# Designs tried in a protein design run: designed miniproteins, single chains, continued (4). Part 44

Each design is a single chain, and the fold is of that chain. pLDDT is the mean over its residues in the fold that is shown.

## One batch from the design tools (miniprotein)

Design m13606
Fold by ESMFold2-Fast:
Structure m13606 (fold): chain A 62 residues (1-62)
Amino acid sequence: GLELAEATEDQVGSGPATLTLKKGDLVEILKRYSDGTAVGRSLATGEVGLIGLDKLKFLGYK
C-alpha cells in the first residue's frame, strides 16, 4: 500500500528540490531518511520533493 501522511502546517519550498505543501495536503512517502527528512509526492499537485517529517502526521499504509 501507499505510506500516507498529512501536512500539519504550510511548507513553502525553499529551493527546487523542496516540496511545497498546504496544511491538510496528503503526501505519499517514497523514502525516509534518519535526519528527519523524506522524499514524498504531493497528492494534490503530483510534485515530488523533500519534506520535513516534523511537519507531517503519519496516517499509515493504505
Scores: mean pLDDT 77

Design m13608
Fold by ESMFold2-Fast:
Structure m13608 (fold): chain A 98 residues (1-98)
Amino acid sequence: MSIDTTIALLEAFADGLRIIIEDLRKKGEVSDEEIQRLETLADNARKAAEKLRETKDSPKEIQEKVLKEANKVLQEASKVLFDYIIDKTLERNKELVK
């Protein structure tokens, strides 16, 4: 992936996580600990995007290293976001089969 694409995806996932956090707070469906975990993940994604922007003028070797680290954060954020969507879908299906 290009650095610009990775930055855009990290920012999109951070924004997506924040929207979910706001919805969860409004509904009161999850613990404060779970909300804090999601907030930490959103902040990590934002920081990874910022670090990638700062390395655009750095040597290619440094850019590649930071990009690999950013891709790990991106994968973690995407997994948590996807797992949340799956869990909510399964919870709805469980209610329907009662």
Scores: mean pLDDT 75

Design m13609
Fold by ESMFold2-Fast:
Structure m13609 (fold): chain A 95 residues (1-95)
Amino acid sequence: KEKYLEHIKAHLDTVRAILQAGLDFMEAQVARKPDNELLRADLALERRDVALMPTIEKRVLEEVEKEEWESIEEAIKKYREILDKIWAEEVAKAA
C-alpha cells in the first residue's frame, strides 16, 4: 500500500507540473495578444485548474488512503475513479 501511495503522490505532482506549464504557456500567449478573447478564455480555464489542484490533491490522497486493494490493477482503477469523481465535484463547485 505505501509504495502505491508514493506512486499516486508522484503522479499528482506530475499532473500539477503539467497544469502549471500549461498556465505559464497561456499567460505568455495572452501577454503577446492581450485583446484576444479566445486566449483570455483559455487562460481563465488554466488558472481555474491550477487553483483547484491543491484541494484535489488533498481530497484524493485522503480518499485513497482509506481504500484497500488486493492487486495493483485494482489500486489503479480505484485511484482513477476517485480522481475523476473529486475533479468533477471541485470543477462543479467552481462554476
Scores: mean pLDDT 83

Design m13610
Fold by ESMFold2-Fast:
Structure m13610 (fold): chain A 72 residues (1-72)
Amino acid sequence: HMREEIELETRLSLARMKVTVAIKAKDYEAALEALEELKEAAREYGRFTGDEELAERLIREAEEEKKEIEEK
C-alpha cells in the first residue's frame, strides 16, 4: 500500500508541475491535459488513503483552473 501511495503522490506532484509549466508557456492544451491528469491522480489518492477531503479540494482547484483556461 505505501508503495502505491508514493506512486500516487509522485503522480500528483508531476501533474501539478506540468500544469504550472504549461500555463507559464501559455500552452493551454497541455495545461488542460495536465489538469485532467491531476484530477485523476487526486481521485486515486483519495481512494487509497481515505483522504477524500484533500482529494475533493485538489479536484475543485483543478476544475476552477480548467474553467479559467476554457473561458479565454
Scores: mean pLDDT 80

Design m13611
Fold by ESMFold2-Fast:
Structure m13611 (fold): chain A 64 residues (1-64)
Amino acid sequence: GPELLERAKKLADEVEREVLRRYLAGEISPEEAGPLTRERTLERIMTELKLSREEAEKLLEQVM
């Protein structure tokens, strides 16, 4: 629902900012940044929103 989408967007934004900080600090390569952002966002949607991988992947497509 709309509440889950808003929560997922917030999680995606938080992950993107964290990955960007790590990239700027030289901790990750440019090639790793995109896949890491996607996987970390998926993990957080699953664990924090209590969704299955399938449900989390559908939600991820709407926020990424």
Scores: mean pLDDT 85

Design m13612
Fold by ESMFold2-Fast:
Structure m13612 (fold): chain A 80 residues (1-80)
Amino acid sequence: GEEAKEAAEKLKELAKKLKGKGKEVALILANVLETVGGKEAAKNGLQNVIDNKDDLEKKVGKKSADAIVELAKELLEKLE
């Protein structure tokens, strides 16, 4: 729905402020939210990112991981 599309746009805006792997992951998550279109699928995707924060941190660094996870938490709250 529109909420998933808005969430994707916020992730694309965050991606503009990130570099390398952090930018890539934010853009991938935005694309997933746009593609799945459903509220429950979007919630599952966002929760998966939050639950795997440690692995994300190893891949993109703590600062980028913290920013992505914090936005994912905010978007998940909005979808509730």
Scores: mean pLDDT 76

Design m13613
Fold by ESMFold2-Fast:
Structure m13613 (fold): chain A 117 residues (1-117)
Amino acid sequence: EITLTESGGGTFAEGGSVTLTSKITGPVNLVAQVSWWRQRPGEPERFVASIDLYTGETSYGEEVRGRVTISYDKAKKTATLDMRDLRREDTATYFARVFDMATGKVYTGAGTQVTVE
């Protein structure tokens, strides 16, 4: 019912910046939160950031705190992750995830690959 489509990935220079977006389609009236996650080759998924869709409250993972900003555009149903001061360790597939509290269902996007060199 809900789908997430990430974009904005590519190859970026160390010290640069990138803007990643996740376009959410379907009903989001009962979605309380959007979160961004990343997975590096050979590693488990790691939390990057979240935003509460009712309050706008944000949360950030320890590895990225101070270098990323999450935002949500309600009219466009688009979650944005802005990253700065890119490092090689930021090389990963980035994907968004939403929690539908009414059904307990989790929806995850296919992701967008970021490579830092």
Scores: mean pLDDT 88

Design m13614
Fold by ESMFold2-Fast:
Structure m13614 (fold): chain A 105 residues (1-105)
Amino acid sequence: SAEEYFKKGGLLFNEGKFEEAVEYFEKAIELDPNYAKAWHNLGHVLFLLKKYEEAIEYYEKAIEIDPNYKTAWKNLAKVLEEKIKLTENPSKELLEKLEEAKKKA
């Protein structure tokens, strides 16, 4: 089931096996594309791997499915802050996304 793959991904994540965790979270979303927690956890692994743009995309998918997912909004704000720190001239859109994520967290 999608939940079984999600749980296995979480166990692998806790063991620091990030690449294997990604594979299991991807299997969970293949079975249930509306599994907001799986999208969130996939984004979180990518954030830890410093793949900021991919992390943003997957957090946004989690929020699209569950707009009240406060943890996803909090983690979206964190990854946006890290991306902004690495950006010499951050766009108005990027800054506005951060302010929205902070409000919704």
Scores: mean pLDDT 90

Design m13615
Fold by ESMFold2-Fast:
Parts: sequence; structure tokens; C-alpha cells
Structure m13615 (fold): chain A 91 residues (1-91)
Amino acid sequence: AAEAARRGGELALRGGLLAAKAGGKEGVILGTAGALGGAGAIFMVENGVGTAEAAGRTAAGGGEAARRGGEIAGSEEAVELGERGRALGRA
């Protein structure tokens, strides 16, 4: 659970950064939200903040934001990373 949440957070962070880099207002806003969610999930796992379930939900939320931002910005890589981050966060 904790390892899946960390891995999901890493994917959400990478996907969010790619969505923000792809550009546009929505890509930047949703990509930034995805990156922050991913970083938050990693922080929670590494620093023992909250439960593994809470970290997983944070990673899943970040992954969803990265996926949506990637779709709007046209970044297939951000969509794929966001989907994988969301799936791991829900595992």
C-alpha cells in the first residue's frame, strides 16, 4: 500500500510536470495540481504523515489531474503517467 502510493505519487508528479510543460492555461493549472498531488503523496509516505490509504488517495487525485491536464494540453505521455499514477494510488 505505502509503496504503491509512493510509486503512484512519482508517476503523478512526472505526468503533472509534463502536462504543465505542454502548456496552455488548463495544462498548467491541472498539471501543477497533478504535480503537487504526486509530491504530496511522496511526502506523506516518506515522512509518515497520514495513512497509506490517504497517501494512495492523494496519488490517485494527482494522477487524475495530470491525466486531464495532459488530455487538454495534448500530451499523451502526461495522460499515460497520470492514468498509471491514479491506478497505483487506488491499489
Scores: mean pLDDT 84

Design m13616
Fold by ESMFold2-Fast:
Structure m13616 (fold): chain A 94 residues (1-94)
Amino acid sequence: SQEYLEKGEKAYKEKKYEEAVKYFQKAIEASNGNDPRAHMLLGEALYKLGKYEEAIEYYERAIRVGLEKRPSSPGAGRVAGDARTNLDLVKAKL
């Protein structure tokens, strides 16, 4: 839900990345896995924790969900684009 995304983003800005992960996971659960932004933000929090392989997994999920929802959700395609950019950046760390 938006409330979990907002709490996760606040934790992320405060560098409480483990707490951010928990909130973004709750956002994914609340959307039945259908929030591409929640997947992308979870990937970003995992990246900050140095969990690069897990971050890649969630960026790939954000791309897939974002493309699937793009026709009915104008923002979903942009999230897929942002997740691809983040995916390229994290792969450069490997």
Scores: mean pLDDT 85

Design m13617
Fold by ESMFold2-Fast:
Structure m13617 (fold): chain A 70 residues (1-70)
Amino acid sequence: MDADLRAMAERSLTHYAELAKAGKLSIEELREVGERGIEMARALGASEETIAAMREYLERLIAEVEEALA
């Protein structure tokens, strides 16, 4: 269950990161979407390992967008 939830969140965040790279979404908006996803996963009872993995993935995507826009 956690793995499916994480994979779904990662696919959604990747899509939003591509929109951010194209200038259609700000880095701040990407962070907001990611943080809301993490809080929803926490509310659904996701493990601390899953929360940590989702947060790590979000930070990697934000760094990737920042590099692409530099």
Scores: mean pLDDT 80

Design m13618
Fold by ESMFold2-Fast:
Structure m13618 (fold): chain A 69 residues (1-69)
Amino acid sequence: GSEEEIELWKKIAEYYRVKAEGTPEQAEAFKKENPEAYQRADNLAGRLGITYEEAAKIAEERRKKLEES
């Protein structure tokens, strides 16, 4: 996968970790710094109907597969 795709999935995984473990203020800061990653992560989590902890694991696995390809 491309470097841009790998970085995007890293940021998506980070967003899910912030939602699972962080504060609302940390989530708001992430949205401002990473609007594309936030939007994609928010849409994906809503569609999956899973916990943010599980969503973070899925995003991290996707990142690893892109790095291995």
Scores: mean pLDDT 77

Design m13619
Fold by ESMFold2-Fast:
Order: sequence, then structure tokens, then C-alpha cells
Structure m13619 (fold): chain A 87 residues (1-87)
Amino acid sequence: MTKKEEALRELVRAAQAYQDGNYEEAIKEFERAVKLAEEAGDKRLAGQAYLMLADVYERIGDKEKAEEYYKKAESLGMKETVERRRA
């Protein structure tokens, strides 16, 4: 399995944990998805995982962490998607 495929699997698992309300598990799995996407050189996938991390941190009330991850997603070319989500 490629690092990109592993990152996609972790994103799916993280999204499931997030939907189940298991925010700590979702954060851990999204962080792993970011690492795998970065190792694969997939900036879009890494940016997507950073957006999801920002969303989870907003849900648990950590506004500082959410802002940090939105900025990381913007740095990877996700600026329009970040602006749409925050609008």
C-alpha cells in the first residue's frame, strides 16, 4: 500500500471517529493522515487533513489550534476552501 493510500485510509477512519463524536481519536487519525500525505508529497491531501483538524478543534472549542491548522491548510493552497468554510 502506498503512503497516499494509507493517508486516505486514515482520513476515512478519522472522519468516522469525528461523526461518532470521538474527537480525540479523530484528531490522532487526522494527524497521522497529514504525516502520511506529506510523506507522499500530496499537498492537496495534506491540506484537506489540516482543514479537518481545524474543524475538529473548532468543535471542541480550541480556537487557537483551529486557527493554526486553517493557516497550515492555506499555506498548502487551500485558501479558497478555508475562506468558504469560514464564511
Scores: mean pLDDT 80

Design m13620
Fold by ESMFold2-Fast:
Structure m13620 (fold): chain A 60 residues (1-60)
Amino acid sequence: ALRAEVERLAAEIRALAAEAGLDLELELPPDEEMSPELVEAWRGALEGLRDALARERARA
């Protein structure tokens, strides 16, 4: 479950980056390090990226 959530978040982040013309390489954590806190951190990263890409989109 946690792995699938992080993979989904990573895929969404990559999709947003690609939509904005950005090349983003993400390293997925190993299953042994999966935790709810890690998932929340990835969710926060997605929200932050969404905000940054919205501002970047404003220049286009």
Scores: mean pLDDT 72

Design m13621
Fold by ESMFold2-Fast:
Structure m13621 (fold): chain A 69 residues (1-69)
Amino acid sequence: AIAEAEAKALEILVDRHLADPNAAIDKKELIKEVAEATGVSQSTASRAIRRLIARGLVVEEDGKIRLAP
């Protein structure tokens, strides 16, 4: 479900941020990782990421996604 995809995207981004505070993930790579981890389609994963951007929890810069400051 989209909520599960949103939770997984945040989990991936938090884990990357804890390892490297400057970490950002290519949007396409994040979509693929979320889809593979949750079993949702890439379309659903993409919509989940779009919703996180709309909520101000993550930002997109130059095709990369990272946690909002």
Scores: mean pLDDT 81

Design m13622
Fold by ESMFold2-Fast:
Structure m13622 (fold): chain A 66 residues (1-66)
Amino acid sequence: MKKKNLELGEEHYRKALEAARRGDLEEASRHLKESVENFEKAGEPEKAKKAEEEVGEAALERALRE
C-alpha cells in the first residue's frame, strides 16, 4: 500500500507543479492536497513538505511575473 501512495503522491505533485507554472492555482491546490495526503500515507512527510514548498514557489514566481 505505501508504494501505491508514494506513486500517487509523485503523480499529483507533478500535476500540481505543472498547474502552478501555468497559473492555474485551483488545479495546483487540488493536486497539491492529493500529493501531500498520499505522501503522508506513504510515511514520507519530508516529500510532502518538499511538494508544498516547490509548488508554492512555482505559484509565487508565476504571480510575480504578472
Scores: mean pLDDT 82

Design m13623
Fold by ESMFold2-Fast:
Structure m13623 (fold): chain A 71 residues (1-71)
Amino acid sequence: SLEALLAEYERLADELIARLERVDPEAAAALRAQREGYRLAAEALADDPERATEFLRAEIAELRAALARVA
């Protein structure tokens, strides 16, 4: 569901931000700004759940790749 994807995105973003805060605070701040932008984009896509789902899956995949690189 879109809700489950949003929850997964938020969880991964929070984890990445927490890791980045210790080593790259500027990157952490950029991710916080990006996350707020995606929340607004998801709200704008509320009438098209298929497009919102595809968008969030792509972003989640990128967050997972980034987390693997900073682990």
Scores: mean pLDDT 76

Design m13624
Fold by ESMFold2-Fast:
Structure m13624 (fold): chain A 96 residues (1-96)
Amino acid sequence: MEKEFEADVLIALALIIASVLKNTKQVTDEEETIRLFERAVELLKEAAKILGPNHPDVKRAAEAVIEAGKSVLPQLSPEAQERVNKLIEELEKIKK
């Protein structure tokens, strides 16, 4: 009940970050972009702990964050791309 509300807030924040990243036409600060993505991943990990590993809302949010990460990848340095790809792999594990 209270924990479910907490999970809903975490998912909403992760989706807001995904929306910001998808609407980023030009990456002006690579480290801030990576930190936003890391924050979305951590928010979804916490939501998954509350709702359980296969919850539909967590899977849907993970898919949105993965797509947002993929949308900014072409604008990042090779080192930053590796960091984001590792975070995408973590989200893929949450989906299963």
Scores: mean pLDDT 82

Design m13626
Fold by ESMFold2-Fast:
Structure m13626 (fold): chain A 65 residues (1-65)
Amino acid sequence: EVEELEEKLKEIDKKVLEKFTELAEEAYTNNNEEAKEKVLKVLELIQKLAETRDVEGFKKELEEL
């Protein structure tokens, strides 16, 4: 079960990096206020994941952004 969690976290790391990079470029390169709010939301979701370990909930909320 711990191994399954590690595999899911590695997959999430890739998706998080892709999404975060895209949003950060919009937020800071294009000065997009909505993208800045989404960047902060991603950080909040990462903190929530660390507390709850709810990998599936994290993926769902990240996709909704």
Scores: mean pLDDT 73

Design m13627
Fold by ESMFold2-Fast:
Structure m13627 (fold): chain A 59 residues (1-59)
Amino acid sequence: SLKEEAEQFKKEADILEKNGDYKGAAEVYRKASELYQKAGNLDEAREFYKRAEELEKKI
């Protein structure tokens, strides 16, 4: 399902962020946000979009 794909991308983004790959993590968080938006989970979509924006500021 779209939610399961979004959860998988969230886990990937968390790993990239822990490894210092802020650009990679931001890209994957944006993909998770898009999938949550398509699934109708707007609160989760907004959360992950904001996380991506925060990481982009560190680059």
Scores: mean pLDDT 82

Design m13628
Fold by ESMFold2-Fast:
Structure m13628 (fold): chain A 86 residues (1-86)
Amino acid sequence: MTIVITLVDANPGAALAALGGAVGAELAGGKVESRVDGDTITITVTGANEEGVTAALAGARAAAASGGTLEEQVEGDTITLTVRAP
């Protein structure tokens, strides 16, 4: 399963929460790639198992709770999570 987390204008706490979830997914057997483009951070996790998906989702939700909104989209084997700052 592939998970894409996009952080737009995230504060440091939100970025840390999302990265923590992505690291959890990597430890569960996924591959993590991150890209920074201005105020946007994109974290892609590929090959995630159920534990990795749970970790990444928890991180993205924690990032949104730290100051933002969360948009979740599931398409086939891909989950896209967009976190926007307030």
Scores: mean pLDDT 78

Design m13629
Fold by ESMFold2-Fast:
Structure m13629 (fold): chain A 97 residues (1-97)
Amino acid sequence: SLEEFKEAILEALEEVIREKKASGLEAALLNRVVELAIELIERRKVTTIEGLLEALREAGRRYLDHLRTVSNASEEELERIRELLEEVLRRLEERLS
């Protein structure tokens, strides 16, 4: 269900923040990507695991592109967020399979 997908994303996010010792800023940026992914799955009525993972990937791409245009974040800082998002995707896929 849509509610199960939202819960799974949030649990995967919390696990990655905890285990990878994400900073407050890294956690805030990851939370923003997850908010965008949740908006996408709700708007598009996503019902598949593949659709969920693609929504999170799309949200991550959009947000990282946005940060490149409007922030002073270095490519190293952006790469760190990308790596943390890939870990969230991996944990989410494991949780749902």
Scores: mean pLDDT 84

Design m13630
Fold by ESMFold2-Fast:
Structure m13630 (fold): chain A 67 residues (1-67)
Amino acid sequence: APRPPYTPLEVAVLRLIHDAGRPLSEREIAEKLGVSRATVQRVLDRLVADGDIVRENGLYGLARAPP
């Protein structure tokens, strides 16, 4: 099934994890992007559901290349 288009914030999260070269916590992502943890959690939940990222040991890593 086709994925909905990425929002600017979803792209920013994917790029941040890619540029870091390691899995990041929700808190690190929120701090680096200057957004609330609730906003980041919502974005991370969507990206996990779509198969773009994986959650392992409380950290989020890329499951595939960012857009």
Scores: mean pLDDT 78

Design m13631
Fold by ESMFold2-Fast:
Structure m13631 (fold): chain A 96 residues (1-96)
Amino acid sequence: MAEEYGRRAYEAAKAGDGEGAGKAVYEASKSGSGTSGATAAAGAARGAAEAGHGESGREAAKGGVEGAKESNTLGGAIGGAAGLAGGVEAMFAAGE
């Protein structure tokens, strides 16, 4: 499951699909699994950095926060925090 979220987030962010990247990180964080959230955030960060799409990183961060709010679990909160960190890193790496 975590690997699937990471793959989806990476592909979307690399394609410049901020909405898709955000949705993947949102679903992962909402699952209540910190591993899934962190994996999706890392995937989005890699994809955005490789393609220079900092906007995808921003949307991934937003998805992480929204997913963490809905999961109401410690795992979700950890995933959301990882999503924020990954999104910020992606924005910096992409020149945002």
Scores: mean pLDDT 66

Design m13632
Fold by ESMFold2-Fast:
Structure m13632 (fold): chain A 63 residues (1-63)
Amino acid sequence: MAQELLEKAKEAFKEGKYEEAIELATKAGQLSTDDKIIEEAGKLIAESYKKLGKEKAAKSLGY
């Protein structure tokens, strides 16, 4: 179910697994015809990309 995949994507995002969150949110958006699910999946993907960029920079400074 697309909503279940979106919830799993949010869970992955909370755990800092941004790449997994992008994958799950993309799949949720592809399986859904609900504009709200598609919009929320898109926002989560965008936020995950932003976090990945910032986290990668922080890691490169940490070692």
Scores: mean pLDDT 76

Design m13633
Fold by ESMFold2-Fast:
Structure m13633 (fold): chain A 72 residues (1-72)
Amino acid sequence: SELNELINRLIGLKLRLIGLELELERLKEQQKKEPSEELQKKIEALEEEIKKLKEEIEKLEKEIEELEKKLE
């Protein structure tokens, strides 16, 4: 069903988000130990990627909520 496919996609996106947030934490720790402009650029790029992924997750959660309401 469409709902089940969207829920599975949401789970996948949330797992990806956890992975990216862990990578960001690692890069921020590295930046504290050995600061560099190159590392700061990587951090900023990853923060933008995380922001976009969170926006995608929020849109998908709203779509799932609307579909669940229609299936009552």
Scores: mean pLDDT 87

Design m13634
Fold by ESMFold2-Fast:
Structure m13634 (fold): chain A 58 residues (1-58)
Amino acid sequence: MSLEELLKEANEYVKEDPSLLDELSEIAAKLLKENPDKPIEALTKAYKEIIEKAKKEK
């Protein structure tokens, strides 16, 4: 799945539950700090984690 596709899917979940936006920001900040030379990979992982959390309820 491309970053663009992940962004679209994550945005749909955030629209349903705005608290996921705060959680996404925290995960992204942590991963960016751990991987400063790989921001696209860090963001991709953050979006994946948010999507997985949203799907876990379904």
Scores: mean pLDDT 77

Design m13635
Fold by ESMFold2-Fast:
Structure m13635 (fold): chain A 62 residues (1-62)
Amino acid sequence: EDLRADLEGVVEAAEKNDPASVVGHILRLLALGVDPESVQKLLRAAKAGDVETVRKLAEEVL
């Protein structure tokens, strides 16, 4: 529920090239107990602007 909202938020922020929103959603995912390795992969892909990889990683975490 909350997890999905923040994963979709990372995807949207990456599409909009909004690094502040990416970081905000990443911090919330960590607070929700998402595996740090998965969060690091999401952050790396989002910073690279690789929206396709962000979407795939989000589906894997869900």
Scores: mean pLDDT 80

Design m13636
Fold by ESMFold2-Fast:
Structure m13636 (fold): chain A 55 residues (1-55)
Amino acid sequence: GPAEAEERLRRAAEGAGRLVEAGMSPETAGQLASRNSGFPAEEILRRARELGYRL
């Protein structure tokens, strides 16, 4: 349902944010998270910024 989709998007965004903190480019981190979650990379990266990650 919508709550489950929001949690999955949040987890994908946290994963992408942590990869960027580890030195990966935002573009590459977003593409990896997109492949694993099915959400668009742009949506994942936007959510990561909303969560406070510096991209």
Scores: mean pLDDT 87

Design m13637
Fold by ESMFold2-Fast:
Structure m13637 (fold): chain A 66 residues (1-66)
Amino acid sequence: KKAEVYAEVAKLAEAMGDQGTAAIYRALAYIHAGDLDGAREEAAKAEQLGNTDGAARIRALVAEAE
């Protein structure tokens, strides 16, 4: 359920044109689904879109989950 909630938030952020926020919430959805590689890919996209702090936070959560 947690992964589904984050995935829905990401879709809403995309609809609002906020791709950086959408990438962060997709990464959170991947973490809660156990897909750490997917989370890393979304963190890289968030960083490329200028959300460096969000990307760093996701990478820290991924490292903690391993």
Scores: mean pLDDT 82

Design m13638
Fold by ESMFold2-Fast:
Structure m13638 (fold): chain A 83 residues (1-83)
Amino acid sequence: MTEEQEKYHKEARKIVDEKLKEFEASETDPEKVAEYRKIFEEFLEYLKTLDPETIKRWVERLKDMSPEEIIRLAKVIIEGKKK
């Protein structure tokens, strides 16, 4: 990763971690929490494959999304990557 990719990836990780924490606070099912954590981790790995501009656009978009919206989108992207 370039320095700029790493910078935006760290910002995305912070946002995703905050969204996961919000979800954990409201969700009583530990299995569902574990599933969402795994999906968030796979999504963050996917972001490492993108250019810095695209990661920056994701950071901006993620700030306005709910945890559930992020999970839904992440699932679609992860499936697409596993052609």
Scores: mean pLDDT 77

Design m13639
Fold by ESMFold2-Fast:
Structure m13639 (fold): chain A 77 residues (1-77)
Amino acid sequence: AEARIAELDERLKEAVAAGDLEAALAAAEERARLAAAVDPNSREAANALALQAALYAALGDEARAAELLARAQAILA
């Protein structure tokens, strides 16, 4: 799981560098799913949700971004 998350982090980095927000979002979503499968209440899971929220906000989906940020906040509280 950790090795797969590292691979997804590299894909995310490449997609962001290329300006491909859709590819970045796909990688971030899979990364968030894997982090949640390891420990849904971890800082890593919360950080994955926050990153996903930032990408949705960049794509103009403010409602989805707000939902994901609220979930990240609930984990960190």
Scores: mean pLDDT 78

Design m13640
Fold by ESMFold2-Fast:
Structure m13640 (fold): chain A 79 residues (1-79)
Amino acid sequence: MQGLKELEKLLVVDRERGVRASEEMARIRYAVMKLALENNRGSPEEHREMARLARDMLESGAISEEEYRELMELVEKAL
């Protein structure tokens, strides 16, 4: 029983490190996607993939609903 609690503490620490890296990467992805869409770069297939990634980032809490809406407006405008 105690051994499982010690393992859980280690998993929490590792998860915190992973969350920070994931959040930083998500912010970079958001900036790159926004820049690409604002410059009308990419195919319609790529724009749909960006929309899927933006939704995944919203669902994970990596971006706000406002940032998600901004990306979706750019996707719609680029199509």
Scores: mean pLDDT 68

